# Ledger of designs, part 73: designed miniproteins, single chains

Each design is a single chain, and the fold is of that chain. pLDDT is the mean over its residues in the fold that is shown.

## One batch from the design tools (miniprotein)

Design m2700
Fold by ESMFold2-Fast:
Structure m2700 (fold): chain A 79 residues (1-79)
Amino acid sequence: SAIDQVMAEIKKGVQAIQAGNLDEAVKHLEKALEIAKEAGLPKEVIEALEKAVEAAKAGDGQTALQHASEAGSLLEGLQ
């Protein structure tokens, strides 16, 4: 499902943040955001992913992790 694909990309993004690889995190979080937008997922999920991407691009791994985790939790609530 689209939810499973977005969750998989969020997980990869979170792992990249934890490894200090913010450039890799941006790639995974942007892919999660693209799939979420194409699938018409709730705006709260899209907004959390947009904030995660913005923070990761700014080099703020802590804020990126917080928003990525928020998006993941929101998606778990949809399953």
Scores: mean pLDDT 89

Design m2701
Fold by ESMFold2-Fast:
Structure m2701 (fold): chain A 65 residues (1-65)
Amino acid sequence: SEEQERLARWMVEEYGVPEADARLVAGGLVALGIFDEEVIREAAERLLAGEDPGAVVARVAREHA
């Protein structure tokens, strides 16, 4: 979706997250209806720390959805 592409681009540009990881996490966050900047920042930081993208989405779903 357009929202997924915009969020993924923002994560790549703002945090330097790898594009493939950003696309997967952005897709998950949009599907969960999560657009909170702090939650997105937390997800990006976890990806940069080497967490699996699927695990990051699962954690956000558990904590925020």
Scores: mean pLDDT 83

Design m2702
Fold by ESMFold2-Fast:
Structure m2702 (fold): chain A 81 residues (1-81)
Amino acid sequence: EAKELFREAVRAAEAGDYARAAELARRATELAVAAAPTPEEAALVRAAGGALAEALAAGASLEEALARAEEAARATLAALA
């Protein structure tokens, strides 16, 4: 389940294992995109999850990675409106 992988990604980031956190966030995003009921939701999840995984892979803090994911989600919602 994508939700469980995101939870594991958060724990890995809190433990300082950013490489594992990024990989888990990437896999969770792929599963969430595949399970998305609409193309709009798939686009939102892909943008937010992709930004989260990229930030974690770059060694950003969990707080910064979540902020980037939120920004990507907001930009995607504006583009879909």
Scores: mean pLDDT 81

Design m2703
Fold by ESMFold2-Fast:
Structure m2703 (fold): chain A 72 residues (1-72)
Amino acid sequence: SLREQAEQLEAEAEEAERAGDLRTAAILYHKASVLYLQLGDFEKAQELDKKALALLEKLGDEELRAELYPFA
């Protein structure tokens, strides 16, 4: 289901973050957020977007940030 896919992406993002792979974590948090928005879970989507944006700021990867969040 879409919810199972969103939960799996969130779990994979948390694993990547623990492993120090902040780039992969940011991408996966963003992907999970998009699916939670489709599910109507606005609160969870905002939570995951904040996590992704914080990781992108730590990375200093402005190109990736613009790709994932062109309006943020």
Scores: mean pLDDT 89

Design m2704
Fold by ESMFold2-Fast:
Structure m2704 (fold): chain A 58 residues (1-58)
Amino acid sequence: MGELLRKGAESLKEDYPELAEKALAAVDAGDLEEALGYIVKATLERMKEAIDKIIEEK
């Protein structure tokens, strides 16, 4: 469970390093709910960027 969240956070490290670090710190502290929250937030940000790119074509 925590290992899956850790991999998710690591995958975000390239695009959202601050959120990824917070998620990894939460996993290490045992706060899996907080870690999931940061991962979801980063995923929503990425989704918004993708939508914006489609609308404006960059």
Scores: mean pLDDT 76

Design m2705
Fold by ESMFold2-Fast:
Structure m2705 (fold): chain A 62 residues (1-62)
Amino acid sequence: DRLALLMALHAAEEAENLEEAKRYAIRVAQKLGSPETVARVRELAERAENLEELIEGLRRLL
């Protein structure tokens, strides 16, 4: 799942806004990650109130 989290982080860093970053991170986790990784990324996305918080959260999951 490290690759899924790295790709989700990369997708979020390239996004122009929070909603786009949340959508991209979740989609990448769904394609490459386990159900547990998807759940963690979804929970983080639901809690994140800004782009920096989402990116920092994804880094902590690595």
Scores: mean pLDDT 83

Design m2706
Fold by ESMFold2-Fast:
Structure m2706 (fold): chain A 56 residues (1-56)
Amino acid sequence: MVEKLLQEAEELFKKSKELGEEAIKDPSKAKELVEEALELGSRGAELLAEARELLS
């Protein structure tokens, strides 16, 4: 279970990073891309917090 949470978090962070890079390269789309990146990053952080609880 923990491994699945870490794997899901990694996937979300990867997508968030890609959207952030696109926002830096295209400022005209930056607001939309940044908001999506923040949402994905937030979900990834929640999964990491859950995994940390299971590890303790």
Scores: mean pLDDT 82

Design m2707
Fold by ESMFold2-Fast:
Structure m2707 (fold): chain A 81 residues (1-81)
Amino acid sequence: EVEKEIDEALDLLLSPDFEQRKEGAERLVKLAEEGKMSPIRTVAAALLLVGQALEEEDPEKRQELIDMARKIIRAGNKADA
């Protein structure tokens, strides 16, 4: 179940549509905040999201994806504490 939710979120994040990428990122943030992702998956998701942000030409949309990557890393760090 959790693996399927992560895979679906990653598929959305790789979409050419920004709204779908944002939805994928939001799902990954939720999964990280719920402690459902391992540390390795959390870091991988954040790095993939930063990669998507670097391809984004709109600075506001790029910043939104970066902010979600930061939330994913912060959620992982909170789980380690």
Scores: mean pLDDT 79

Design m2708
Fold by ESMFold2-Fast:
Structure m2708 (fold): chain A 62 residues (1-62)
Amino acid sequence: GTRAEAEALAAEGDRLFAEGRYAEAARLYSQAMDIYRSLGDEVGAGRALLKYAEALAALAAQ
């Protein structure tokens, strides 16, 4: 993956999160995180990880 792909996945994840589609958002954030990590972009990976954790927390809020 490229940085542009990771940014697009994170942006789509943000859209899905805003719509309450937390499982789908988490999936996209996870994909973005993996791409950022493969690029050595620790800052990008960290941001995606935080969003991933937020999406999982929203899913777990029963």
Scores: mean pLDDT 87

Design m2709
Fold by ESMFold2-Fast:
Structure m2709 (fold): chain A 85 residues (1-85)
Amino acid sequence: EPLYVPDEKLRKLLEEVGLTKEKYTLGEIIEGLIKWAREKGLFDPEDGGVIDLKGTLLGEVLGVDRVNVLDVDGIKELVLKSVRE
């Protein structure tokens, strides 16, 4: 799998959930984002995976006000704008 270097905002978010590597797979990054959202109380599995990101660091990283965590392909596209190989 390709490994990606997070930008400054994404790196800070991943560090908040204990991820301190230089490079990650897309899957590792997405798992870290979901963990961050859970720890901030933004994720309720019973609400079908929709997360309100307005005013959050994750919203700044992804450039959106909300995401659906079940739309894995959409999340991958957003994450690719915040990483480099």
Scores: mean pLDDT 76

Design m2710
Fold by ESMFold2-Fast:
Structure m2710 (fold): chain A 59 residues (1-59)
Amino acid sequence: SAAERAERYMELAVEAARAGDAEAAHRYGTMGSALAPTSELSRRVGERAGEALREAGLA
């Protein structure tokens, strides 16, 4: 489903941020937010990706 794909992109964004790949984290976060079927999921994807980037010192 679109929700499952959005959540997968969120997972990939977090993994990329933790690996130090800010470019990949931003790309996956953007894709996940755009694919999300609800505003709540779109916001959660963006917030989680941004949080992971801040925790990694990349934002």
Scores: mean pLDDT 86

Design m2711
Fold by ESMFold2-Fast:
Structure m2711 (fold): chain A 56 residues (1-56)
Amino acid sequence: SLPPIPLTEEGRRLIAEGRELLANAKTPQEVARGVGLILRGLGLGIQAYLEARKAA
């Protein structure tokens, strides 16, 4: 299940771009870039969650 945190708009965009890149990937380098974009998008969500928890 998805974590109970709101994803940032930037994070959602990066995840969507990474998924599209993976769907059309033809080289290992393209696969690595797609995965990297998804991980970066998730990382932004995690950072936003941690910042919100520090503010509480």
Scores: mean pLDDT 75

Design m2712
Fold by ESMFold2-Fast:
Structure m2712 (fold): chain A 71 residues (1-71)
Amino acid sequence: AAEAEELAREALRLAMEGLKKSKTIKEVTQAIGLMLQAIGALTEVRFGGDVERALEDARRALRAARELLEA
């Protein structure tokens, strides 16, 4: 039940770490968007959404954030 939350938290931690290294507003804006996607997935699970879909969305957001901030 907490899997989506853990993935979302990891996505946020990764994005925040990247933001500390990034100096461009574009990278910051896109990282925030990915973090919001992870939070959205977590919220859906908490209020009766599909756990499997939320986990997939959170993992996708984590991967996208990592790729974006490592670019």
Scores: mean pLDDT 64

Design m2713
Fold by ESMFold2-Fast:
Structure m2713 (fold): chain A 75 residues (1-75)
Amino acid sequence: VEENLKKGLEAMEKGIKAYENGDYQKAVEYFKEAIEYFLQAKREAVERGDLELFRQISALLEKAKEMLKKVEEKL
């Protein structure tokens, strides 16, 4: 869980930086990567029975999806 959550957050940060720099194609790649890691972390949180972590990751996943949609509208 922790590793996939960390990698998802790192991908989100890279996506935001790419978006701020106007590199929308690279931002799309990073936000898709973040979504994949957050989905894996979410599954692992469910397997652990960690509802608090599940809710936290679900919120991050929604934010990543919103950012992806926002970037795709720029392409």
Scores: mean pLDDT 84

Design m2714
Fold by ESMFold2-Fast:
Structure m2714 (fold): chain A 76 residues (1-76)
Amino acid sequence: MKIFVQLPDGSVLEFDVSTVEGQIGAALYLIGIALDREADLELQAPDGSRFTNILEALDRAKEGEVLTLILTPAEK
């Protein structure tokens, strides 16, 4: 099962989340982006729902679904 994550710059990442290992790999990659940018990370589903639990967002995603990566600068 493939999903897509749209980054703030408009680029799109493809992940295979068919397995727990694939979900963990995708989550770690996205968390790495947030850490590199010193930002808090959320994933937004097409229905507007936002998830701070990235693994939950990936587990609930459907095949071909596009999630939006939201990066908010870390406070203080």
Scores: mean pLDDT 80

Design m2715
Fold by ESMFold2-Fast:
Structure m2715 (fold): chain A 56 residues (1-56)
Amino acid sequence: MQKQQQIKQAQEQYDKAKKEYDFAEKALKEGRATQESVDEAKEKLEQAKKKLDEAK
C-alpha cells in the first residue's frame, strides 16, 4: 500500500517539475528568465525523476 502511494506522489511531483521546467525554458527563450532559473527547474526535475525511480 505505501509503495503505491509513494509512486503516485512521486509521479505527481515529476509532472509538476516537468511543467515548471517547460515554463522556465519558454520564459528564457522570450528573454523573461535567466539560464540560472532554467538550471534550477532542471535540478528539481532531475530530483523528482530520481524519487520516481526510487519509488518503483
Scores: mean pLDDT 79

Design m2716
Fold by ESMFold2-Fast:
Structure m2716 (fold): chain A 55 residues (1-55)
Amino acid sequence: LSEEEIEELRKILLDESMSDEEKIKKLLELAPYLSEELARKLVSGKIPISKLDEL
């Protein structure tokens, strides 16, 4: 992931106005190569945002 993509993903994950389902949809729109399972884990906090730098 590029630094710009990581920044966009962080904005989506930290947006308290969005539901979890809306966050998953937006993540998959920005990064369609991500699995729905991985997107759900990011939104639920099972994978910390800091680990986006490792993807």
Scores: mean pLDDT 73

Design m2717
Fold by ESMFold2-Fast:
Structure m2717 (fold): chain A 64 residues (1-64)
Amino acid sequence: MMSVEELIERTVELAKQIKNPLKATQELARAIAEATMVFLGDPRARERVEELLERVEKILEEEK
């Protein structure tokens, strides 16, 4: 099971690969927001980061 920190790092790395700059900016902003919530101790942040990762992966597949 990946840590939340690993999920955020992977999400940021993949979001940087998004070719549409608006979508890249939006997903990076969401990753930063969820990283902040993890730092503040939100136990549900992990599930939201997993959803964010799946969304970023879908965007990358749609750009191929």
Scores: mean pLDDT 78

Design m2718
Fold by ESMFold2-Fast:
Structure m2718 (fold): chain A 62 residues (1-62)
Amino acid sequence: VAAARQLIMKELGLSEEQAEAIVEFYRRNPNPSREELEELARRLGLSVEQVRGAIEAIRAMS
């Protein structure tokens, strides 16, 4: 079951690696702080807005 990963790749134009990292991040920490979102965005080469959008999409599927 990779539905959340596939959705954020399609809707947000993320790579498989970026989508997988965000799904794992959310699974470990479903209520991340702003600082945690900024760190993940920096590591993945994304904006904080892109990371927030992906997490919101994952929450909507949960």
Scores: mean pLDDT 79

Design m2719
Fold by ESMFold2-Fast:
Structure m2719 (fold): chain A 85 residues (1-85)
Amino acid sequence: SLPEKLYDYRITLEDLVTGERQELLVKNATREEAEAFADIAGAIAVSEHTTDPVSEVLREDADVRERLLTDPKSGLQIRVRLERL
C-alpha cells in the first residue's frame, strides 16, 4: 500500500451563541483520521442538546474543513474547524 502523509492538525470548536472555544491538537495524523476526530468532537459537543444536528459545510479545501452544527430546537450553533498545521 502507498504510505500516507502525516500532518499535525488543529480542531477548533466554537459555540457561536456563547463564544466558548475549545482547541484540540492532533499530532502525526492522516487527513481521514483528523476528520474522524473532528466529527467525534463535534458530535460530543452537541450531544447534550441533540443526537441529530443539522450539518452545513462552510469551507472545505486541502488545508481547512469547517462545518456548522445547529440544533434548531435549542438554538445551539457549534462551528467545527479542522486546520492542517
Scores: mean pLDDT 83

Design m2720
Fold by ESMFold2-Fast:
Structure m2720 (fold): chain A 66 residues (1-66)
Amino acid sequence: PPLSSPESRELAERVLELFKRHPELTEEQVEEAVEKMLPEAERLVDHPDPIGTMRELLLKVLELLE
C-alpha cells in the first residue's frame, strides 16, 4: 500500500479502542495473546506488507481476548 500514515493512524486507533472496550484486560493476558503471535510478529520487519500483517495480527489478538 502506498499510503502509510493513514493506515498507521487507523492501527493506533484500533489498539486504543481495544483497551477502551476491554479495560478489564490484564497486562498478562495481553502478553500471552501477543506471545501466541510471536512467529508472525518476527516476520513483520521483513514482510513486503507490514501494515497488512500487523492488521491481521491485531485481529487475531482481538479474537483471543474476546
Scores: mean pLDDT 60

Design m2721
Fold by ESMFold2-Fast:
Structure m2721 (fold): chain A 83 residues (1-83)
Amino acid sequence: SSSLQQAIDLIRQAIELAKQGDLDGAIDKLRQAARLLGSFELEVLEGMALLAYGVGKMLGDEEFAKEQLVKILEEALKLAESL
């Protein structure tokens, strides 16, 4: 389906942005994918991504936020590819 392919592409873009340190951009792409598919599981992963970002900011640990976000996005990709 075109929506599934678009969501997979958005998640792949999110992973690339997260690896480049654009965590806001990465979360925005994941949010778009979750909304496009209407996936509760992707919405939960978006929530986890926001929490990891928030914790990283509070601790001043950008590398922690980036590493956790990449892991969450890789799980989102696996989930979308299994649909």
Scores: mean pLDDT 88

Design m2722
Fold by ESMFold2-Fast:
Structure m2722 (fold): chain A 101 residues (1-101)
Amino acid sequence: APSVTEQMKAVFAEFIERLKEIAKENLSEEERKELEAMLDEYLAKANAAKSPEELLEVFSEFLADLFKFMEKNKVSQETRKKIMEVIQDLQERLAAINDAA
């Protein structure tokens, strides 16, 4: 079976792809490029992480930067709702991985 770290990396990668799809459908080309650059940076950081603790740190830093991005670009309430639903799903899946370990 994959390790807790490998499972967390897999769900984070899926989370990043879901955010890219939301960006493609809901953001301007300029905002999408800025967000995708951030998403690619955090995916690289997550892939470099060696423990669940390092992944949780990457996740926390990512959420802080994501909220700053949404505020800076005045992202609509409808798009924020879609992003928050994806964040909630990620948090639930990470909790399930921890509970199974």
Scores: mean pLDDT 86

Design m2723
Fold by ESMFold2-Fast:
Structure m2723 (fold): chain A 66 residues (1-66)
Amino acid sequence: SEEIKADYLIQQGNKALREGKYEEAVKLYEEAAKVSDSPRVYRNLAIAYEKLGDKEKAEEWKKKAE
């Protein structure tokens, strides 16, 4: 259940990121991060925060993705 939910949230987050909906992408990826410890989610979350101009949050998530 949690794994299926994480996959769905990641796919929706990726779609939002492609469509330039960065606030929505952040919310979807943060929800996915609560149920999945995935470097891919952390990298994309960092990108979304960069697009929103939140440099501190972007650096935080980038470090977690290492």
Scores: mean pLDDT 83

Design m2724
Fold by ESMFold2-Fast:
Structure m2724 (fold): chain A 99 residues (1-99)
Amino acid sequence: KKLTKLPKLDPNATELDLRGSQITELPEELAKLKNLKYLNLSGSQLTRLPEDIGALKNLKILDLSGSRLTELPESFANLKNLQKLVLEGSQIERLPEGL
C-alpha cells in the first residue's frame, strides 16, 4: 500500500498486483519476469513504463487505469500476446504504432 518502490521480485511470478501503490517508476528488472501474464498498476502514481516492457512476451492483461502515464514506450508493440489493456483514467493520448 505505501510502496514507493518494488519489493524483491519473484522471477517465476505469473501475476503482479500493484494497485493503488505510490510507485512512480518501475525498475528494469520487471522486464525479466518472462512468465508474467497479469500486471495490475491501476490507481498507481506511475508516470512511465520501462522501455523493455515489450520483453514480457507472455503478458495477457495489463491494467493501467487511473495511472499518470502520458505515453507508452515503443517496445509496447512487442506485447503480441496482450489480450486486454485497460487505460481508463490514464493521461495517454496515443498508442504506439504497430499495436
Scores: mean pLDDT 77

Design m2725
Fold by ESMFold2-Fast:
Structure m2725 (fold): chain A 98 residues (1-98)
Amino acid sequence: SEAERLRYQQEVLARAEEAVARARAGERLNYAEMGLLSHAAVLSDPATREEYLRVLDEQRWRIFREKNPNASPEEIAAFEARQKENDERFNELIAKHK
């Protein structure tokens, strides 16, 4: 039903805001929370979406650094380039499909 769909969307957005607050407090998000934040980004206005994608990028950078503590400048640059391309593709897909 429409009412159930709207309630579900509200719950997703509320949980995403909690995840954003915890990430901003310095906490690391798990994969389920990062997935929730990606889903919430699709449901959000452009400004809120940009904030959610920025938090996701910061979390991915944190994971990359934990896994690759001795990453070269070239590996870091390649990671940053991939993140930028992924964010651009995400925004393009939303622009085409709402």
Scores: mean pLDDT 83

Design m2726
Fold by ESMFold2-Fast:
Structure m2726 (fold): chain A 61 residues (1-61)
Amino acid sequence: SVEDELRKQAEETLARSLKVVQTHGQQRGLSPEQQQALLDRVRAGVEAVLASELERARAAE
């Protein structure tokens, strides 16, 4: 389904973004708390985009 495809794409986007944040966090010497705050922000952003995409997909059906 379109919903399943959107969820898969969101999971892949999140996985790539988390890897980038971890790599940059280590290079910049961010604290565990700072790294967690960035991870939480990335997750929230991906979830917001997914919610918007799901609303559009359902409205088109």
Scores: mean pLDDT 80

Design m2727
Fold by ESMFold2-Fast:
Formats: C-alpha cells, sequence, structure tokens
Structure m2727 (fold): chain A 58 residues (1-58)
C-alpha cells in the first residue's frame, strides 16, 4: 500500500500543476522520513488528486 501511495505521489510530482506537485513532493519526503502514517499520506493524496482534477477543469 505504501508503494502505491508513493507511485501516485510521484505521478503528481511529474504531471500536476506546480502547487500540487510541490505538495506531493513534501508529502513524499514526510512519509519517507516517518513523519506521516500511511493513512495520513493516503488522505493527503486524495486531497491532492481532487485539487489536480479541479485545476484541470479550468
Amino acid sequence: KREEILKELEELKKTAPEGVSVAAEMITKRLEAGELTDEQAERSLEVLKKSDENLKKL
């Protein structure tokens, strides 16, 4: 599950608008440093995915 979260964060870092990509990188670093649980990272990822989708609608 952590590997799936990291893959989705990596994709957002490459494809999302700058603000979302920076946030995805921060979440990745915090997760790797053990500052976030997998569940906290997953919740943050869901928020970022919705932000990315909403920005692409504009």
Scores: mean pLDDT 77

Design m2728
Fold by ESMFold2-Fast:
Structure m2728 (fold): chain A 56 residues (1-56)
Amino acid sequence: AELAEKILELLREKGKATAAELAKATGASKRNVNTALNELEKAGVVKRVGKNYVLA
């Protein structure tokens, strides 16, 4: 929950980010960031554009 909230905040600030950028910014592992991004994508709140993620 906490990690997903930080990811959404970062995407609002940056407009788009890669999983690696989000991992650096949150201090979380890339694995945990990818898991959170997959859940957010399933929920329809983020979408993937190439290597970048954006708010849906």
Scores: mean pLDDT 81

Design m2729
Fold by ESMFold2-Fast:
Structure m2729 (fold): chain A 81 residues (1-81)
Amino acid sequence: SRLEELRRRAEEAEERKREVERRQAEFGRRMRELMSSGDEATAEKYQAEGHKFSAEAQKELEELEEELRRAREEAARLEAA
């Protein structure tokens, strides 16, 4: 069933989105730990890497949200028909 396929895709996209959010949360936690240690040089280096990580994560989240939106819209149309 196309509806079952769309629901599965939506579930998979939501799971991937949660995984990206978990990675961001863990990165933030490690960043706070480094800041608390007083090692400013290591914290600055990690923060620079964090900007790239954040940009990549943001792009991935936007792509997943768009995939999820399209799948849900198609499913809604099929359910309405």
Scores: mean pLDDT 80

Design m2730
Fold by ESMFold2-Fast:
Structure m2730 (fold): chain A 71 residues (1-71)
Amino acid sequence: EVDALIEKGKAYLKKGNEAFKKKDYQSALEYYERAIEYYKQALALDPDNRYAQGNLASAEEKKKEAKEKLA
């Protein structure tokens, strides 16, 4: 359950990074928001999950970068 949520988050983070490299910042932002959603769900079930914590922080930072590019 938690691992499945982390893997979904990781998949969306990867899609976001691919979109960001293509300068598709709108799609990158949407994918990073999906990743954040899944990591937050994982942390709701297992608050001490260090992989989910690290990946959430990474996704939030990437979301911030994508938003700055769209400003």
Scores: mean pLDDT 85

Design m2731
Fold by ESMFold2-Fast:
Structure m2731 (fold): chain A 71 residues (1-71)
Amino acid sequence: VSEKELEGESLAALGRMYMWLGDRFAEQGDLEEALELYRKAAELYEEAIKLGYEEAKEFLEEVREKIEELE
């Protein structure tokens, strides 16, 4: 495993944390806050993919669907 791949995995993990927080806000009806958190998760997943962590592509697809549902 390369240094960049480990960095990408860490960014994807952080993205999953933001997505989880977004889900919490969405459950509370705080859709604007949920959207902001999902967008942060998407940015982190995009960076993870750039670093070679290709598994983040599935996470990015999932969070993009969540963003589209709230827009």
Scores: mean pLDDT 84

Design m2732
Fold by ESMFold2-Fast:
Structure m2732 (fold): chain A 63 residues (1-63)
Amino acid sequence: SADGEKNREAGEKAAKAGEGAAGAASAHQLRMLGDQEGADRSVEAIKEAGHESGAAAGRASAA
């Protein structure tokens, strides 16, 4: 779209989703390193925040 307001809102939504995805990716890496407690905490934190980031967090968590 050429509407700057719509583009800004989409960018904000993407930024929130990106934060959730980063948390999920970090949790995955912690699991691989054997830091299961840290991974579990990280996943729990993104779940709580993750209503909006659900798709991004789910994708990263599944990987």
Scores: mean pLDDT 59

Design m2733
Fold by ESMFold2-Fast:
Structure m2733 (fold): chain A 58 residues (1-58)
Amino acid sequence: SDREDAERNLAQARAALAAGDAAAGATSWHEGKVMAERAGDEELVREAERLLREARAL
């Protein structure tokens, strides 16, 4: 559940940032990272960091 919620939030963050909505993207991203940390899933936390780098390259 927490892991799936993190994946969903990170996907929404990617879509929002690609659409140019930095504020909405940042909010979804922060929620996704927090949920990944609560799930204890370090791979998802690392994926969130990777998504940040990709979004900043847009």
Scores: mean pLDDT 78

Design m2734
Fold by ESMFold2-Fast:
Structure m2734 (fold): chain A 97 residues (1-97)
Amino acid sequence: MREELFKEANDAVAEMAIYLGKKLLEKGDYDSAIELYETAIKVASDETRAEAYVHLGEAYLKKGEYEKAIDYFRKALSIDPSNERAKKLLEEAEKKL
């Protein structure tokens, strides 16, 4: 119960980091977005961590680092194999190789 409440608080922090990272990514600040997504991954539960990996992969894809993008999309899919966004972005990144 206490551990569950701590996980919920950590996921809220992770979701905020993802939100801010998305705003930085829209502004073209890929490096700052990456740092926020990495922070989200460290504190997030598995479900929120899978989402953070997708966003981290998108940031690397926008930087032209296709091999890193593919690695992070695969990590997201290892947690949530049903994530359609991760599957689509993985295919897009693989086409760039």
Scores: mean pLDDT 82

Design m2735
Fold by ESMFold2-Fast:
Parts: structure tokens; C-alpha cells; sequence
Structure m2735 (fold): chain A 103 residues (1-103)
């Protein structure tokens, strides 16, 4: 349960990081920075999840999901395109699935 939530949060951070690299490769530095900030916040939440009990891990996974979604929205506003936005939303969904499994 706690381990599943922590894994979901870690997956969210990884997916958000991949989205940031994709945006950078596409030449959208502003989108890359926005997704990178979301990935960093998701990574911090994942770290918290690893150190928490089952309930704490689930809450941390939800925080990671919110961070990834904010990064995706910021990337869209920065003109990063649909792929960057989609990667961020997938990261958020992975984190929420981890939170549900950690219930």
C-alpha cells in the first residue's frame, strides 16, 4: 500500500521529467522549464511518500499528481504543445493510481 503510493509518485516525477526533455528537444525552453518545475515538485512529493506510512504516502502521491498537472498547464501556456501537456497529465494520472492503490 505505502510502497505502491510511493511508486506512483516516483513514476509521476519520471514522466514529468521526460515531458520536460521532450519540450526542450522541440525547442520550447519555457515549456521545458515549466514541466521541469512540475517534475521537481513531484519528485519532492515522491520522497515524502517513501518516508511515510500508507496514509501519508497516499497524500504525497496526490500532491505529486497536482504538481504534475500544474506543470502540464504551465507548459501549455508557454506554448509547449500537446505532447508536453499530455506527458504531464499522464504523470498526474500515474500518481493518482498509486494513491488509490495505497488506500
Amino acid sequence: AAEEAARGAAEAAREAGEGARAAEAAGSMEAAMALGAGAAAAGAAAATARRSDAEGAARAAEAAARAAEKGAEAAREAGGGEEAEEEGREAAEEAREGARAGR
Scores: mean pLDDT 68

Design m2736
Fold by ESMFold2-Fast:
Structure m2736 (fold): chain A 90 residues (1-90)
Amino acid sequence: SSVGLEEAEKELKEAEELLEELKKKYEESKNKTKKAEEYLKKLEEAVKELKELYKKFLERKISAEEFLKKKEELLKEIEKLKKEFLESLE
């Protein structure tokens, strides 16, 4: 249905904007740890996977049920990695 696509597009955009914000925060940080860099790379990969998942859904290569499940898992991973990244800068 069309109802899920607009929400998914907004979630993808918010995740991409978050990644850019966190990259800028890392560049501006006086304490650039290897751990922070590792979390940032994991965040970048998770956002990439979310974008690829969205493309597969638009191309009808994945079911709505599988899309929603994988999207939820990726969004939870992104939130966890964001927290771990921010803590690694302290």
Scores: mean pLDDT 82

Design m2737
Fold by ESMFold2-Fast:
Structure m2737 (fold): chain A 64 residues (1-64)
Amino acid sequence: NKEEAEKLAKQAKEALEKGDYKTAAEYAKQALSLDPSNREARDLLAEALEKLGKLEEAAAVTAA
């Protein structure tokens, strides 16, 4: 459901703004599970993973 994925991506963005990188990564992962083609969710997940120091996981997300 693309609409639900967009809402989750927005929540991921808000979590990043608050510095809650773990929550941001969780929302972004949920958004991608609903819409794997959502570029915003992919970018948000990669950024959250980089902030958490999970550079290998972040690279895998951006390569997809």
Scores: mean pLDDT 79

